# Ledger of designs, part 45: designed miniproteins, single chains, continued (4)

Each design is a single chain, and the fold is of that chain. pLDDT is the mean over its residues in the fold that is shown.

## One batch from the design tools (miniprotein)

Design m13641
Fold by ESMFold2-Fast:
Structure m13641 (fold): chain A 82 residues (1-82)
Amino acid sequence: MTEEEKKARKLIIESMRALADGDYEKAVQLAEEALKIAEKSGNLRLKAMAYRVLATAYEKMGDPEKAEEYRRKSEELERQAR
């Protein structure tokens, strides 16, 4: 695993903690940073994980359309990563 991928994984873990703390804005910021790293590294699993965090954060913030969009993107990438 590259140092970039380790950083992305750490950002995803921190974003999940932000979700648990009710800090949805921070969760979005951390997940978006993880997504940028995952896209550059081509890591479909990390990209899917970042989209799942974004989906949950937007659902909690009351944006069901954005939540569904990110949920679909995550599911598509999870299928491709198999």
Scores: mean pLDDT 84

Design m13642
Fold by ESMFold2-Fast:
Structure m13642 (fold): chain A 75 residues (1-75)
Amino acid sequence: MIDQREIDVSLARMAITSASLIKDREEAEREAVELIRRLAERGASAEALRAAAELAERYGLREAAEEARRLAEEA
C-alpha cells in the first residue's frame, strides 16, 4: 500500500517533469511555479515540496526550485 507521503512526492515529481517538457524555459518556469503553489495549497508535505525543488533544480527551473524550497520550510 502506498502512503499518502509517497503519493504526494510522486505527484510533485510528475508536475515538475511535465513543466520541464515545455520548450520555452520562461514558460516552463511559470508553469512549474504555479504547479508548486497549487501543491502547497492542497497540503503537500515538506518532503514532496523538497522533491519538487530538487527535480526543478536538475531541470534548470531555478525560480520553481526556490519557491518549492521556501514553501517546504513553511510546511
Scores: mean pLDDT 78

Design m13643
Fold by ESMFold2-Fast:
Structure m13643 (fold): chain A 61 residues (1-61)
Amino acid sequence: MEEFLKKLEEKIKEIEKKIEELKEKLKENPDDKELKLELEILEGMKALLEGILSWLKKKMK
């Protein structure tokens, strides 16, 4: 179970890095609707994974 939680945390960190990269690109191209959509998708995925991680941590306690 610890290993699974670590994998989820690693996945969340990976998505966070991608979000940071997209935010920087969006600062350079603020009118890029495609970048805005990609950012929204990744933020949604991060929220889902964080929700899963929180739920699993609560169940393991």
Scores: mean pLDDT 80

Design m13644
Fold by ESMFold2-Fast:
Structure m13644 (fold): chain A 82 residues (1-82)
Amino acid sequence: GAIEAALSNLASSLVNSVKSGDETAAITAGQSLGSLVSSTDALSAKNLAESILQSLASKDGLTSDQAIVLSTAVVTGFQSGN
Protein backbone atom coordinates (compact mmCIF):
# COMPACT_ATOMS: atom_id res chain seq x y z
CA GLY A 1 0.00 0.00 0.00
CA ALA A 2 0.93 3.69 0.08
CA ILE A 3 2.50 3.47 3.57
CA GLU A 4 4.59 0.43 2.56
CA ALA A 5 5.78 2.26 -0.58
CA ALA A 6 6.65 5.38 1.45
CA LEU A 7 8.61 3.28 4.00
CA SER A 8 10.50 1.53 1.18
CA ASN A 9 11.36 4.87 -0.48
CA LEU A 10 12.53 6.38 2.84
CA ALA A 11 14.58 3.23 3.54
CA SER A 12 16.31 3.51 0.13
CA SER A 13 16.96 7.23 0.72
CA LEU A 14 18.48 6.46 4.14
CA VAL A 15 20.86 3.82 2.71
CA ASN A 16 21.95 6.18 -0.11
CA SER A 17 22.55 9.01 2.39
CA VAL A 18 24.75 6.77 4.57
CA LYS A 19 26.71 5.53 1.52
CA SER A 20 27.31 9.12 0.36
CA GLY A 21 28.45 10.12 3.88
CA ASP A 22 25.55 12.58 4.29
CA GLU A 23 24.72 11.84 7.94
CA THR A 24 22.36 14.86 8.17
CA ALA A 25 20.25 13.53 5.26
CA ALA A 26 20.28 10.08 6.91
CA ILE A 27 18.96 11.57 10.19
CA THR A 28 16.24 13.46 8.26
CA ALA A 29 15.18 10.25 6.48
CA GLY A 30 15.11 8.48 9.87
CA GLN A 31 12.88 11.23 11.29
CA SER A 32 10.47 10.80 8.36
CA LEU A 33 10.45 7.03 8.95
CA GLY A 34 9.76 7.52 12.68
CA SER A 35 6.92 9.96 11.96
CA LEU A 36 5.38 7.59 9.40
CA VAL A 37 5.55 4.65 11.85
CA SER A 38 3.95 6.69 14.66
CA SER A 39 1.10 7.88 12.35
CA THR A 40 -0.35 4.34 11.91
CA ASP A 41 -1.52 1.50 14.16
CA ALA A 42 1.49 1.00 16.46
CA LEU A 43 1.77 -2.81 16.21
CA SER A 44 1.31 -2.93 12.42
CA ALA A 45 3.68 0.02 11.92
CA LYS A 46 6.34 -1.59 14.14
CA ASN A 47 6.14 -4.92 12.27
CA LEU A 48 6.36 -3.18 8.88
CA ALA A 49 9.25 -0.92 9.99
CA GLU A 50 11.17 -3.93 11.36
CA SER A 51 10.72 -5.75 8.02
CA ILE A 52 12.02 -2.70 6.12
CA LEU A 53 14.99 -2.26 8.49
CA GLN A 54 15.91 -5.96 8.22
CA SER A 55 15.67 -5.63 4.42
CA LEU A 56 17.97 -2.57 4.57
CA ALA A 57 20.58 -4.48 6.60
CA SER A 58 20.68 -7.29 4.00
CA LYS A 59 20.25 -5.34 0.71
CA ASP A 60 23.50 -3.41 0.19
CA GLY A 61 26.34 -5.33 1.86
CA LEU A 62 26.81 -2.48 4.31
CA THR A 63 30.13 -2.32 6.17
CA SER A 64 30.06 -2.50 9.99
CA ASP A 65 30.72 1.26 10.15
CA GLN A 66 27.88 2.00 7.68
CA ALA A 67 25.54 -0.28 9.67
CA ILE A 68 26.36 1.63 12.89
CA VAL A 69 25.72 5.02 11.20
CA LEU A 70 22.46 3.71 9.68
CA SER A 71 21.26 2.29 13.03
CA THR A 72 22.16 5.50 14.89
CA ALA A 73 20.42 7.68 12.27
CA VAL A 74 17.26 5.54 12.39
CA VAL A 75 17.17 5.52 16.23
CA THR A 76 17.77 9.30 16.38
CA GLY A 77 15.13 9.94 13.70
CA PHE A 78 12.60 7.53 15.24
CA GLN A 79 12.95 9.16 18.68
CA SER A 80 12.47 12.63 17.13
CA GLY A 81 9.52 11.51 14.96
CA ASN A 82 7.79 9.38 17.61
Scores: mean pLDDT 63

Design m13645
Fold by ESMFold2-Fast:
Structure m13645 (fold): chain A 72 residues (1-72)
Amino acid sequence: SLAEAQRQLELGLLEMEAFFEAFNLDVEEARRLREREVARALAAGDPEAAEAIRRGYEAGIKMRERLEEKEK
């Protein structure tokens, strides 16, 4: 359905935005922002958005850690 497709697109955009935000921050700052943004989504009653945001930040943090490890 159109509504389901729109919701999946919105969740995908949230995940992607969180990924790029985390990737452009240092790892510690990205972890703090992840906790804050996930808590905000949960407080708003949107656990699906919270999970999308969490996934995005986690993926971005992992990619950043791998790049920093390689430059070690």
Scores: mean pLDDT 85

Design m13646
Fold by ESMFold2-Fast:
Structure m13646 (fold): chain A 67 residues (1-67)
Amino acid sequence: SKIKELLKKAIEAVKNEDIEEALAIMKEIFNLTNDEKLKELLKKALLALNEGDYEEAIKLLEEMIKL
């Protein structure tokens, strides 16, 4: 799945503190998906990144891979 590949890349970007790359990837996922649950988790992950909570952002991205 392209979405799962992008989620893995987003996790790597967050781990590297490459927040601009992580945001770009998450925006791409949001535009590719019609899954409401995945969109809600993406919104929560974006909020976590804006708050500097990288651990929570990674956790949410990992939850999205399990969908």
Scores: mean pLDDT 86

Design m13647
Fold by ESMFold2-Fast:
Structure m13647 (fold): chain A 95 residues (1-95)
Amino acid sequence: LEEKSEDAEAQYELGLEYRKKGDFEKAIEYLKKAIELDPNSPRTPAALTRIAELYALLGDYEKAVKYALEAVALGGTPSPEILLLISKYDIEKLK
């Protein structure tokens, strides 16, 4: 009944707000919900990179890399910090 893009935007904004408050688990949930509500949104790659950053902050580098790679698969360009994380994780896994 409501526009999916509007709901997705609200979930995305809530995710960013919870990240600012330090509630990283809630931030991830809201960002995932934004993607579920509008997977074709131009914001989806950004939401995926934010999820990757939050998982990195939680120390879950495997999930951080997974979500960052999903962003790239959708034509997104992750931040230099996320790209560095992917590179470090891949090198660490080869050690």
Scores: mean pLDDT 75

Design m13648
Fold by ESMFold2-Fast:
Structure m13648 (fold): chain A 68 residues (1-68)
Amino acid sequence: MADEYIEKGREAYKEGNYDEAIFYYSLAAVVGTPKQQAEALRNIAEILESQGLKGTAKIARENADRLA
C-alpha cells in the first residue's frame, strides 16, 4: 500500500502534478512504516523546496529525521 502511494506520487511529480504528488506521498506518510513515512516526507520536502517553500520543506525533513 504505502510503496504504491510512493510510486504514484513519484509518477505525478514527473508529470509536474505537484498537488497530486503531495497527496499520494501524504497517504504513504499516514499508512507506511516509519522508514516509508520518512521517505514520503523527504519527497514532499523536495517538492516544496522546488516551489520555493524552503521553510516548510525544512520542517518536513526534520519530521522525517525523527522517524528514520
Scores: mean pLDDT 82

Design m13649
Fold by ESMFold2-Fast:
Structure m13649 (fold): chain A 88 residues (1-88)
Amino acid sequence: MEAREYAEKGKEYLEKGKLKEAVEYFKKAIELLKEAGAHDPRLAENLKKLGEAYKAKGDVVSAGLAYEAAGYVEQGKYDEALELLDKL
C-alpha cells in the first residue's frame, strides 16, 4: 500500500473520531514517505486536524504532540515526527 493510501485511511478514522487508529495509519504513511524519500504536505495538514480533534476532547498535551509532529513532517524530519506520534 502506498503512503498516500495510509494517509487517506488515517483521515477516514480521524473523521470518525477514532484517533488511535488515525495515529497508527498516519505513522505508517510517514514511515513509507521516509523510505521513499518523498514529501506529502497534505499529511502535515491531517496531523494538524488530529491536534484539533485532541484539543476538542480536552487533551491539550496530545494536541501539542500532534501539532509538533505536523511541523516535523513539513520539514521532512520524519524520525522526529514518529517519536512524537509514538507518545499518542
Scores: mean pLDDT 85

Design m13650
Fold by ESMFold2-Fast:
Structure m13650 (fold): chain A 78 residues (1-78)
Amino acid sequence: AMAERSEEEARYAREVGARLVARAEALGLPETAAAVRELTAKAVEAARAGDLAKAAAYLTAAALLAIGAELDVEWGFA
């Protein structure tokens, strides 16, 4: 059913977000981890509402934030 699909999409967003949060936490950056969690929560809500474009935008923002922080740490800029 479509409602089941929306909840599955919300679960996917939550799982992707949890991995991004774990990556930020591994860097020892609590503020970055908190920001990634907030963006992930918004993505989950958007996915549940069936707004996949908004969900993708929030997950993309969370991914860019986490990856950017990893690169800054790796290259000595953080």
Scores: mean pLDDT 80

Design m13651
Fold by ESMFold2-Fast:
Structure m13651 (fold): chain A 64 residues (1-64)
Amino acid sequence: SLEELARELAELLGISVEEALELLEKALEKGISPETLLAAAQGKAALGYSPEEAYALLKEILEN
């Protein structure tokens, strides 16, 4: 479910579930699947980005 993906994303990025849901909704509007956004966040973590840095990078792409 979208809620399950939002919970995983929230834990990975160190944000609230509400913030994660907003991020996922913006991704969907831009044609990015929730699974793809989660994979991108996981990829940033694997590259050594902090949760804060990963969130900032994804948010910049999706909020603008």
Scores: mean pLDDT 82

Design m13652
Fold by ESMFold2-Fast:
Structure m13652 (fold): chain A 88 residues (1-88)
Amino acid sequence: NEGLFKPLPERVEKAVEEALKEIKKMMDEADKANASPEDISRLVGLALRVVGTAYDYRLGEISEDEAIKQLKEAVKEAKEITKKAIEE
């Protein structure tokens, strides 16, 4: 066993939980603003990307710092999509 599945460190676990919580709030705001199905679909895709980043870390494909970077980028992208959707 060469560590096929790494334990998820607290820093990454908290970042995943925070990212999913923020994306869920943005999906709720977009839905309340009657955002397009396309914009809602993009937010769902970003939530899936957050989950995928956690698994990529656990499989040893990415570093902890890279995982945190990807999670921050997903949240940033979700904020930009939500602002566009509710301000149109």
Scores: mean pLDDT 82

Design m13653
Fold by ESMFold2-Fast:
Structure m13653 (fold): chain A 73 residues (1-73)
Amino acid sequence: PSQEEIDRAVYEIYAATLIVIARNYAKKNPEKKEEFEKLIDEGRARLDAAQTPEEYRAAVEELKKKLDEIIKK
């Protein structure tokens, strides 16, 4: 496979992992559940809208950044 295909697969796994982490934190912190669910919905929409590898990477990085922000609250 091309480097682009490998990078895409790695970021897809990373995105799926971040979503699982967000869902797990939502279970542990019911008071933040709505924020985590919104993060997952908006994150998925952004990932689905990405048309280039660069856009997809940016969407994954934004998902991680926002996840970290909610966890810190």
Scores: mean pLDDT 83

Design m13654
Fold by ESMFold2-Fast:
Structure m13654 (fold): chain A 68 residues (1-68)
Amino acid sequence: PYEDMLLLSARYNLKKGNYERAIELAEYIAEHGTPEQKREAYRILADAYEKMGDTEKAEEWRQKAEEI
């Protein structure tokens, strides 16, 4: 499925330090993915925001990942 490929791309961009691109891809999956895909997308969002210094948003996305 496209969303699984987008998850791999989001993780790749996160590893490369392309945090804005990782967020864009993860947000798309958060809107269109299955619950499992959304949970992984929320984890990517949390990691990206933490790397950018936004601890509040990072914690919000981590909590959402646990609720799915």
Scores: mean pLDDT 84

Design m13655
Fold by ESMFold2-Fast:
Structure m13655 (fold): chain A 87 residues (1-87)
Amino acid sequence: ATPLDWTAVLDFKDLTEEEARRIFRALAEAGVPPEATFYTLLSDEEIERLQRIAEEAGVPSKIVRPTEEQRPALEAAVADMRAELAA
């Protein structure tokens, strides 16, 4: 992904509807573009719920799971971020 890509990772298990609404409203207030894509390891059911909440919050985002080929890269990026924070 490029530094100009409004891609964010939503790896939040067990988000309540209120918490999700709060997050998406904060993203809208921060000026995240409507065409932003969010990658997640959540289930299809959770993705559907989050997309509905995002639309209601005024953020018509696309929430997608990585392909099987993309998953190792996403997991590596998360691991790198955690390692950087631990250093």
Scores: mean pLDDT 62

Design m13656
Fold by ESMFold2-Fast:
Structure m13656 (fold): chain A 91 residues (1-91)
Amino acid sequence: SMAAEAALAEVERQLDAILAALERELEAGLAAGASRAELNARVIAAAKAIDDLYDAAVAAHPELRAELQELRDRALARLEELQSAAMARLA
């Protein structure tokens, strides 16, 4: 339905915003000489924001659980890529 498509598009936009903010925070942290612990805290906060968004979206649209889980899994995979790239730059 159009309502389901709109709900999924909104969640995807919010996930993209969380990941974009994390990428900016990691770049800023690396430029400022942030520790591994400080960068990891940003990643943990972003992962929590992704999970909180997923939980809220599933509560609002339980019929979309499978599609929402796919969006969450994709976002967490991207988060892992950003974390790995940032941690590699600390060496």
Scores: mean pLDDT 92

Design m13657
Fold by ESMFold2-Fast:
Structure m13657 (fold): chain A 60 residues (1-60)
Amino acid sequence: MVTVTLEFEDLLRAIGTALRIIGDFPEAKVTLEGGTLTVEAPDDPEAIAYLEELKAEAAA
């Protein structure tokens, strides 16, 4: 399992991103606390690359 943390200023964007991750990776565990989204996903290069891309988009 790999853990990735994404931070959002907009709570609705955080919720939308959480739902998208759950839809694409149903085995992922997603925790939303305030604007912080914590994702535990399988240790798989494709999943890691996807989450890193989402993290970069959230930071931009």
Scores: mean pLDDT 78

Design m13658
Fold by ESMFold2-Fast:
Structure m13658 (fold): chain A 91 residues (1-91)
Amino acid sequence: MAEKARKLAEEIRRKKEELERTGDIEEGKALLKEAYKEVLSLEIENPKAVSKVVAAGVLYIASESEEDEEVQMENILAAFENLVDALEEEI
């Protein structure tokens, strides 16, 4: 678990940094959806980590309904950060 969590956290951090540079919201949504699926595949049971995964999911859903591109980007970046935080709890 710890090695998989560490590798995913590193990959997600890199994706977040790239998104912060490009500002490509559609690419950001696609990458976030992929990252979220990968995190869910780890079947995390730690309540603190699970709460962060739930927060990321809520932020992702909020980004889909948001019409302001700046707020949409903020929600996507916050979702990535919550996924990283969840993985850090497993390391």
Scores: mean pLDDT 81

Design m13659
Fold by ESMFold2-Fast:
Structure m13659 (fold): chain A 83 residues (1-83)
Amino acid sequence: MGLIFRGLGAYAAGDYERAIELFEEALKEDPESVQAWYNLGLAYEAMGDLEKAREYYERALRLARQRNNQQMVQRTQRRIQQL
């Protein structure tokens, strides 16, 4: 099972530190993973670190735009606007 899936499981359980570790590991394997950058934003937002959340969401947004992933563009833009 993928690192992103395991990270989302940790996030859902409220283990944000573990979620961050797993998403960072996913990024070491694929630095262009839109999903991993977005999920790091979610984890930091849940911890109240809005500055890091914004940074990671903006990185995910840039990559999603490059890949014409309109679903992720819209999702990430909405998230940034709500910070």
Scores: mean pLDDT 88

Design m13660
Fold by ESMFold2-Fast:
Parts: C-alpha cells; sequence; structure tokens
Structure m13660 (fold): chain A 85 residues (1-85)
C-alpha cells in the first residue's frame, strides 16, 4: 500500500540510506500510485517530498551532483504521475 511504502521510505530516511535505496523506494511508491485517485496521489507525493527533503538535510556529506540527479529524477516522476487522472 501507499501508506506502507511511505513508512518504509521514512525508515530509510532515519537510517540515512543511500541515494539508490531512496530512489528505489520512491519508484515503488510512484508505481503503487498508478490508478489511485488524484487527491490520494497528490497527498502521497507531498509526504514523499517532505521525507526526501529531510533525508537530504540529514546527509550533508552528499555531493551536489548526486542531489541534483535525485531531484531531477524525482521531479520527472512526479510531473508524469500528476498528469494522469
Amino acid sequence: SIEDLLEELKNLVNQKASIEEIMEKFKKLIEEMGGKPLDERRRAILQAMSLISEWYNKNPDLSKEEYIKLVNEFNIAVAEELKKR
């Protein structure tokens, strides 16, 4: 479920997981949102955005290039999902 994936993402944030682990969980969350009502998708995206921002703030040693790559992949996935009804 979306709620289970958000809790898993929150756990990865608290464990200071790698960029790859965060992105894999985020991609699963986007896949799980497929076919859900738009309002539910928007709420899940906002919660995921908050968690990813917290994760970045807890990992100050991350390179700017890695962060930019993550943000770009995140924004592309979000934009495509929000276009769907």
Scores: mean pLDDT 75

Design m13661
Fold by ESMFold2-Fast:
Structure m13661 (fold): chain A 90 residues (1-90)
Amino acid sequence: MKKEAEELYKKGKELLEEGKATLERLNAGVALELPEEELEKLAKEYEEKAKEYEKAGDLELARLYREFAEALKKVLEGKKLIEKAKELEE
């Protein structure tokens, strides 16, 4: 493999595994079955909810939604890096 492609693949896989682990811990592993477009919408929605709850002073819900959004973003970024690594190999 090209060294650059190998590094992107490794980083992408690490992000994917971290995102998956967080979603499973939050009992939200079912989100992994959603198409990428739905995952992007969910991540955006939950990030907005986290900001709303933070402004309302509900720090526990703000943290929960933020953690969920970050996990979804890691899964999406991981998938994108893996696809980019495949393109560099081809």
Scores: mean pLDDT 79

Design m13662
Fold by ESMFold2-Fast:
Structure m13662 (fold): chain A 70 residues (1-70)
Amino acid sequence: GSSDAIRQEILRLIGRILRLIGEIEDLKRQIKRAEEAGDKERAEELRERLEELERELERLMEELRALPDV
């Protein structure tokens, strides 16, 4: 039924969101290490990547919120 298809899509989005959260947390640790090392160029590059991942996370969360409650 349609509810089953929606539940499957919710689980797919949750899986992607959890993976992306893991990547974001790893990247935050890398940024901290670069900052502690005084590597401003590396820290800036990593922050740009972090902003890209955070925008992707927001998009996925909006997609999840747009799905009907089932």
Scores: mean pLDDT 84

Design m13663
Fold by ESMFold2-Fast:
Structure m13663 (fold): chain A 75 residues (1-75)
Amino acid sequence: MKEADKLIEQAKIREEQEDYRGAGSQYMKAGELYEAAGDYEKAIQAYKNAYEAYEKAKDEKGAEEARKKLEELEA
């Protein structure tokens, strides 16, 4: 859990630096760790943050991966 929380913190710092692609990647990693731990609510939140970050980065592939994770967990 602390590893995923640190990734969220690092992702926020990257967003402040306008490194939206890096932020998206770190949010995706955090989501995967929360999902593996069974914390689906935090995983969903992390994947939503990843989607928004990838959209700002204009990273179509990253945004699609985050969207698929959200559809799987919200189904």
Scores: mean pLDDT 85

Design m13664
Fold by ESMFold2-Fast:
Structure m13664 (fold): chain A 95 residues (1-95)
Amino acid sequence: MSPAEQVIRDGRQVRDDLISVQSDVDQLYQQTGDPTLRDVRNQLSSTISRVDRIIRIAQRGRDTGDTRDTDIGRGGVDSARIQISNARQIIQQTR
């Protein structure tokens, strides 16, 4: 798989994981009213938007062969994975 195709694949997987975690955070926020969960929900929404942009950048990198677009995409996927991990920890701590 090309580096750009790998970023597209990883980005889509991370997007699915973000949506799943956002659903868990939203459900827990509805049960607890904890303002920390509201902030996490808002951050996850922002991160989903960023991942959608990253997938588009990686698609452009695949089509043009521009490695800079691929590198930007990879960094953004890594950042999103950290956000997922942090959100999962907050969910576990709140339960």
Scores: mean pLDDT 81

Design m13665
Fold by ESMFold2-Fast:
Order: sequence, then C-alpha cells, then structure tokens
Structure m13665 (fold): chain A 58 residues (1-58)
Amino acid sequence: KKPLYSLLTDEERTLLEWIEGRGLSVDEVAELFGMSKEEVEKLIARARKKIEEYLKQQ
C-alpha cells in the first residue's frame, strides 16, 4: 500500500522490489546500484524492520 511506501526511502523501496519482487540476489543488486553487499544487506534489513513494525499494527 502507498502509506507503507512512505516509510521507505527510494533506495530501500527499489532494493526490496528488486530482491523480493524480481527475485534478484543481494550480489546482483549490489552490482546494479554500485554498492557493497554489506550496504545492500543493511538497507534491506532496515527496510524489512520498518515493514515489520508497520505490519505489527495491522
């Protein structure tokens, strides 16, 4: 939903969509974004944390 998307940065949203929506690996996304695997993992973990906190209220 759109309110959920407002909790995420543009990068966090795109990374989640590419990994979970398109089934790309962290390694593939890191290459595409020009980021380290550690940076991608950190952003994904942060985005999932925000989503989990939001969903706990539903």
Scores: mean pLDDT 75

Design m13666
Fold by ESMFold2-Fast:
Structure m13666 (fold): chain A 72 residues (1-72)
Amino acid sequence: KVSREELEREVQLSLLRMGYSIMKSMIKQNKPITQEDIELLERYREEAEKLGDEELAKELQKLLEEAKKQLA
């Protein structure tokens, strides 16, 4: 059974996964990483955690650590 709340959660998670993919691509291409990019990734991780997707939150945390290495 799929509730409306479950569908809304999946839509939000899909948007976070899209943002993750874009940021991962930028990092892989060695694009300049700014403090604003770090803050955006931290917000994505927090939102994934609130939505209960622990795996996505872990992936975002790993990406955040890679982004920080490119910052300094």
Scores: mean pLDDT 81

Design m13667
Fold by ESMFold2-Fast:
Structure m13667 (fold): chain A 56 residues (1-56)
Amino acid sequence: SMAKLRGQAISAETQYLMAELAYREAARTDPSMAEEMRKVQEEAEERYKKLKEQVE
């Protein structure tokens, strides 16, 4: 249903923003984790982008 898609899009947006924050923190404090956090951020962005397109 569309309501479920909107909920998933909101959750994906929150996860994307949290992943962005985690990446910036890792880049500043732990370079060894920065690459892993960058991948997490990219995955979260991709998921959010796809869900946003479905919700319109």
Scores: mean pLDDT 81

Design m13668
Fold by ESMFold2-Fast:
Parts: C-alpha cells; structure tokens; sequence
Structure m13668 (fold): chain A 73 residues (1-73)
C-alpha cells in the first residue's frame, strides 16, 4: 500500500512538472481503475498509451476514464 501510494505520487509529480504530462496522468488513472474494477482492459489501455503516446489513444483513455467515473458516481 505504501509503495503504491509512492508510485502514484511520483506519477502525479511528473504530470504537474512537464508541459505534456497528460499521458502520465491518464496512465495512472487507468492503472488505478484496473485495480479497482479488476478489469485488465484498463491495464492494457494504460500500457498501450505509455508505449505509443498518440492523440488517438489519449482520447480513448479519456473516454474510458469518463465511463468508469459514471459507473462509480
């Protein structure tokens, strides 16, 4: 639990200290959702985003996050 919190803090620092940080933020959110929902599709999307870093995949990530928020809210 402490290690996971530290990793999330590191990703949050990266998202706040560089101009193009959205990819790190989206990947962190997707990993958190993969854990919370026990759904590997979020994990696979996070890995694809970190590997390819295209506007199209960022948009797919934003939509997946929005849908997940609607599911829990």
Amino acid sequence: SMELIEKLRELNVKTNTSPDTEGYFLAAALYAMAISFDDKNYEELAEKLLKENTPEIKEEAREAIKQAQDKVG
Scores: mean pLDDT 71

Design m13669
Fold by ESMFold2-Fast:
Structure m13669 (fold): chain A 76 residues (1-76)
Amino acid sequence: AHRARADELVARAEEAERAGDLEAAAEAYREAALHYAQAGDFEEAARAAERAYRLAGDDEAAAAVRAALLAAGAWL
């Protein structure tokens, strides 16, 4: 299930963050966001996507993607 895969990817991203591997963490959060969105969990997708962009150092894009995914979830 997409939800279960997304949860696994978040756990992996959190381990990468603790290890200092910010690139691996950002990639895992990005993949988790896609799986949450496919599961219809747009709030969790927004949270994961925001984390991915913040780890990449783009706080403005993080805020924008959060707003876009939350808006998508409100209409579905």
Scores: mean pLDDT 79

Design m13670
Fold by ESMFold2-Fast:
Structure m13670 (fold): chain A 58 residues (1-58)
Amino acid sequence: GAASAAARAALAAARAAIADGDSEKFQTYGNQAYEAAQAAEAAGDTEAARLGRRGSGS
């Protein structure tokens, strides 16, 4: 769904930002991924929720 796509895109952007050493963008995209995962969890979208948790669980 849209929430899982948004979480995945935000996680990919966060990873690119940290590789570039851009901590401000990393925080921004990380927060967006977390919010997308929270919204998806509230809607019962377990895929998006799992994507958000996997990004924070390494």
Scores: mean pLDDT 69

Design m13671
Fold by ESMFold2-Fast:
Structure m13671 (fold): chain A 56 residues (1-56)
Amino acid sequence: MTPREEALRVLGRVAKEVGFDGITPEKVRKRAEELGLSEEVIETALQLLENAQADR
């Protein structure tokens, strides 16, 4: 599984809990750390979140 695929799964989990407007970089980081994911996945998830918010 690629870091991008894992990052998208983490973002989806956080979005289901708090909604898209409630997603913060801190919540994404905490969830990824709880799941034992690598720094590469965390960084990818944060970049995807930033890009998604910039497209709005």
Scores: mean pLDDT 76

Design m13672
Fold by ESMFold2-Fast:
Structure m13672 (fold): chain A 58 residues (1-58)
Amino acid sequence: EVEELLKKAEELEKKGKELLEKGKEYLKKNATKGSGLYIQGIGYQVEGELLRRKALEL
């Protein structure tokens, strides 16, 4: 259902935002860990956006 895809998209977007914020903080102390978290955050946000687009096309 469209509603299920939208809920999953919101969860992925939230997780992505949290990882991006954590990544920004870690970049000040540990660039390697900060970069890893930042990249993971972007990945989750992209997945969320793709699911949202899929739901809207249904």
Scores: mean pLDDT 80

Design m13673
Fold by ESMFold2-Fast:
Structure m13673 (fold): chain A 87 residues (1-87)
Amino acid sequence: MKIEEALKLAEEADRLAAEAREAYEKKDYETAIEKLEEAIEKAEEAIKLLKEAYKEEPSEEIKEMIEGLEAGKKSLEEKKKEVEKEK
């Protein structure tokens, strides 16, 4: 189901973001950037699947998930810019 696929991708994005943070704390900026790029890609795919699910079965729960992931993706994009500045 599209929602299950999206949640799996969101969990993968969270894991990659955590790995990026650990790399950043160790001043491994190259690895941090790579992990953030992967996290952003996973978040974007999750958002796409949730938007498709919302078109088929509109619900406030799906809308909230989309808004949460879009905010999360924006935070990851800003963090990537910060890490690139340190590199």
Scores: mean pLDDT 84

Design m13674
Fold by ESMFold2-Fast:
Structure m13674 (fold): chain A 84 residues (1-84)
Amino acid sequence: EEAKKKVRELVKKAYEYTKKALEALIAGDYETAEKYAKKAEELFKEAGELVKKHPEAQPAFMEAMAEMAPTLAPLVEKANAKLE
């Protein structure tokens, strides 16, 4: 249970930083976007390593990813519009 809980927390934090990175990118603040993207990457890596050590946490990781990924859709669309 502890591994599952920690994996969910890491995934949630990673998505929070991903949102901050996308918001900075939309605003044209590339330095801040890179900073937050790097933090998100580190958190996702920690979650993945924790799943490798505790395979029983895999369902919690997948569930958190499935729940959090759709919350990025509005920001991803805004970022894509900026690139076009």
Scores: mean pLDDT 81

Design m13675
Fold by ESMFold2-Fast:
Structure m13675 (fold): chain A 67 residues (1-67)
Amino acid sequence: SLRDAALELLKSRGLSDEEAERLVEEAVRLIQEGRGKEAAELLKSAGLSDEDANRVGVLLALDVQSS
């Protein structure tokens, strides 16, 4: 799934399973509220590059739209 792809990307960048799941849950909440920019800022604040934060954000936005 798109959510699983986002989790795998976060874990490949050194986040633990628990950290990745927490971050995805909060980012999904922000995206569902129409706060996609804040979701991207959250991902970057967790140590992701701009490119990786954008990729995760896109994956999660598509997952939210397909749910």
Scores: mean pLDDT 83

Design m13676
Fold by ESMFold2-Fast:
Structure m13676 (fold): chain A 98 residues (1-98)
Amino acid sequence: SMEEEKRKRIKELALEVARDFSRLMQKIDELIEKYKDDPEKVAELNKIKQELRDFANEYLLKFDELMENIDVEGAEKLANEAREYLSQIEEKLKEIAS
C-alpha cells in the first residue's frame, strides 16, 4: 500500500542517519584513544560525544513521531537537517585532529 511504502521510506531515512551517527561516534572514540594523554582534547571530544548523543536521542524521538504520522516529507527534511549537523561535527573533529 501507499502507507507501507511511506513507512519503509521513513525507516530507510532513520537507518541512514543512525549509521552516520554511529560512524561519527566511532571516529570520536578513535580520537579519544589517539589523544588519551591530552586531557584538554579528551575533554573537548567527550563534550562533542555527549552533544552528538543528545542530538541522536532527540532525532530518534522526532523520527518516531514522523513514523506515527506517516510523514515522509517531514522525515526527509529531518534527515537533511541531521546530515548538515553531522557534517559540522565532522569538521570540528578534523580541526581537533590537526
Scores: mean pLDDT 88

Design m13677
Fold by ESMFold2-Fast:
Structure m13677 (fold): chain A 58 residues (1-58)
Amino acid sequence: MEEEAKKLAEGAETLAKLAAKAGNERAQRYFQEAADYARKGDIEKAKELMKKGEEEMR
C-alpha cells in the first residue's frame, strides 16, 4: 500500500486498541473501519471515520 495509507492504517489500529482498552466500543468500531478503508486506499473515507472515532473519545 502507499506510505500515506500505511501510516493512516497504523494510526487507526493504534487508536482502535486504545478505544478498546477504554471500553469505548463506538470509537473502536470507527477506528477499525478507518483502518480498513485506509488499507483499501480510500484515504478520504478513512479520515472521515478517524474524525468520528475522535468525536466518540473523551
Scores: mean pLDDT 80

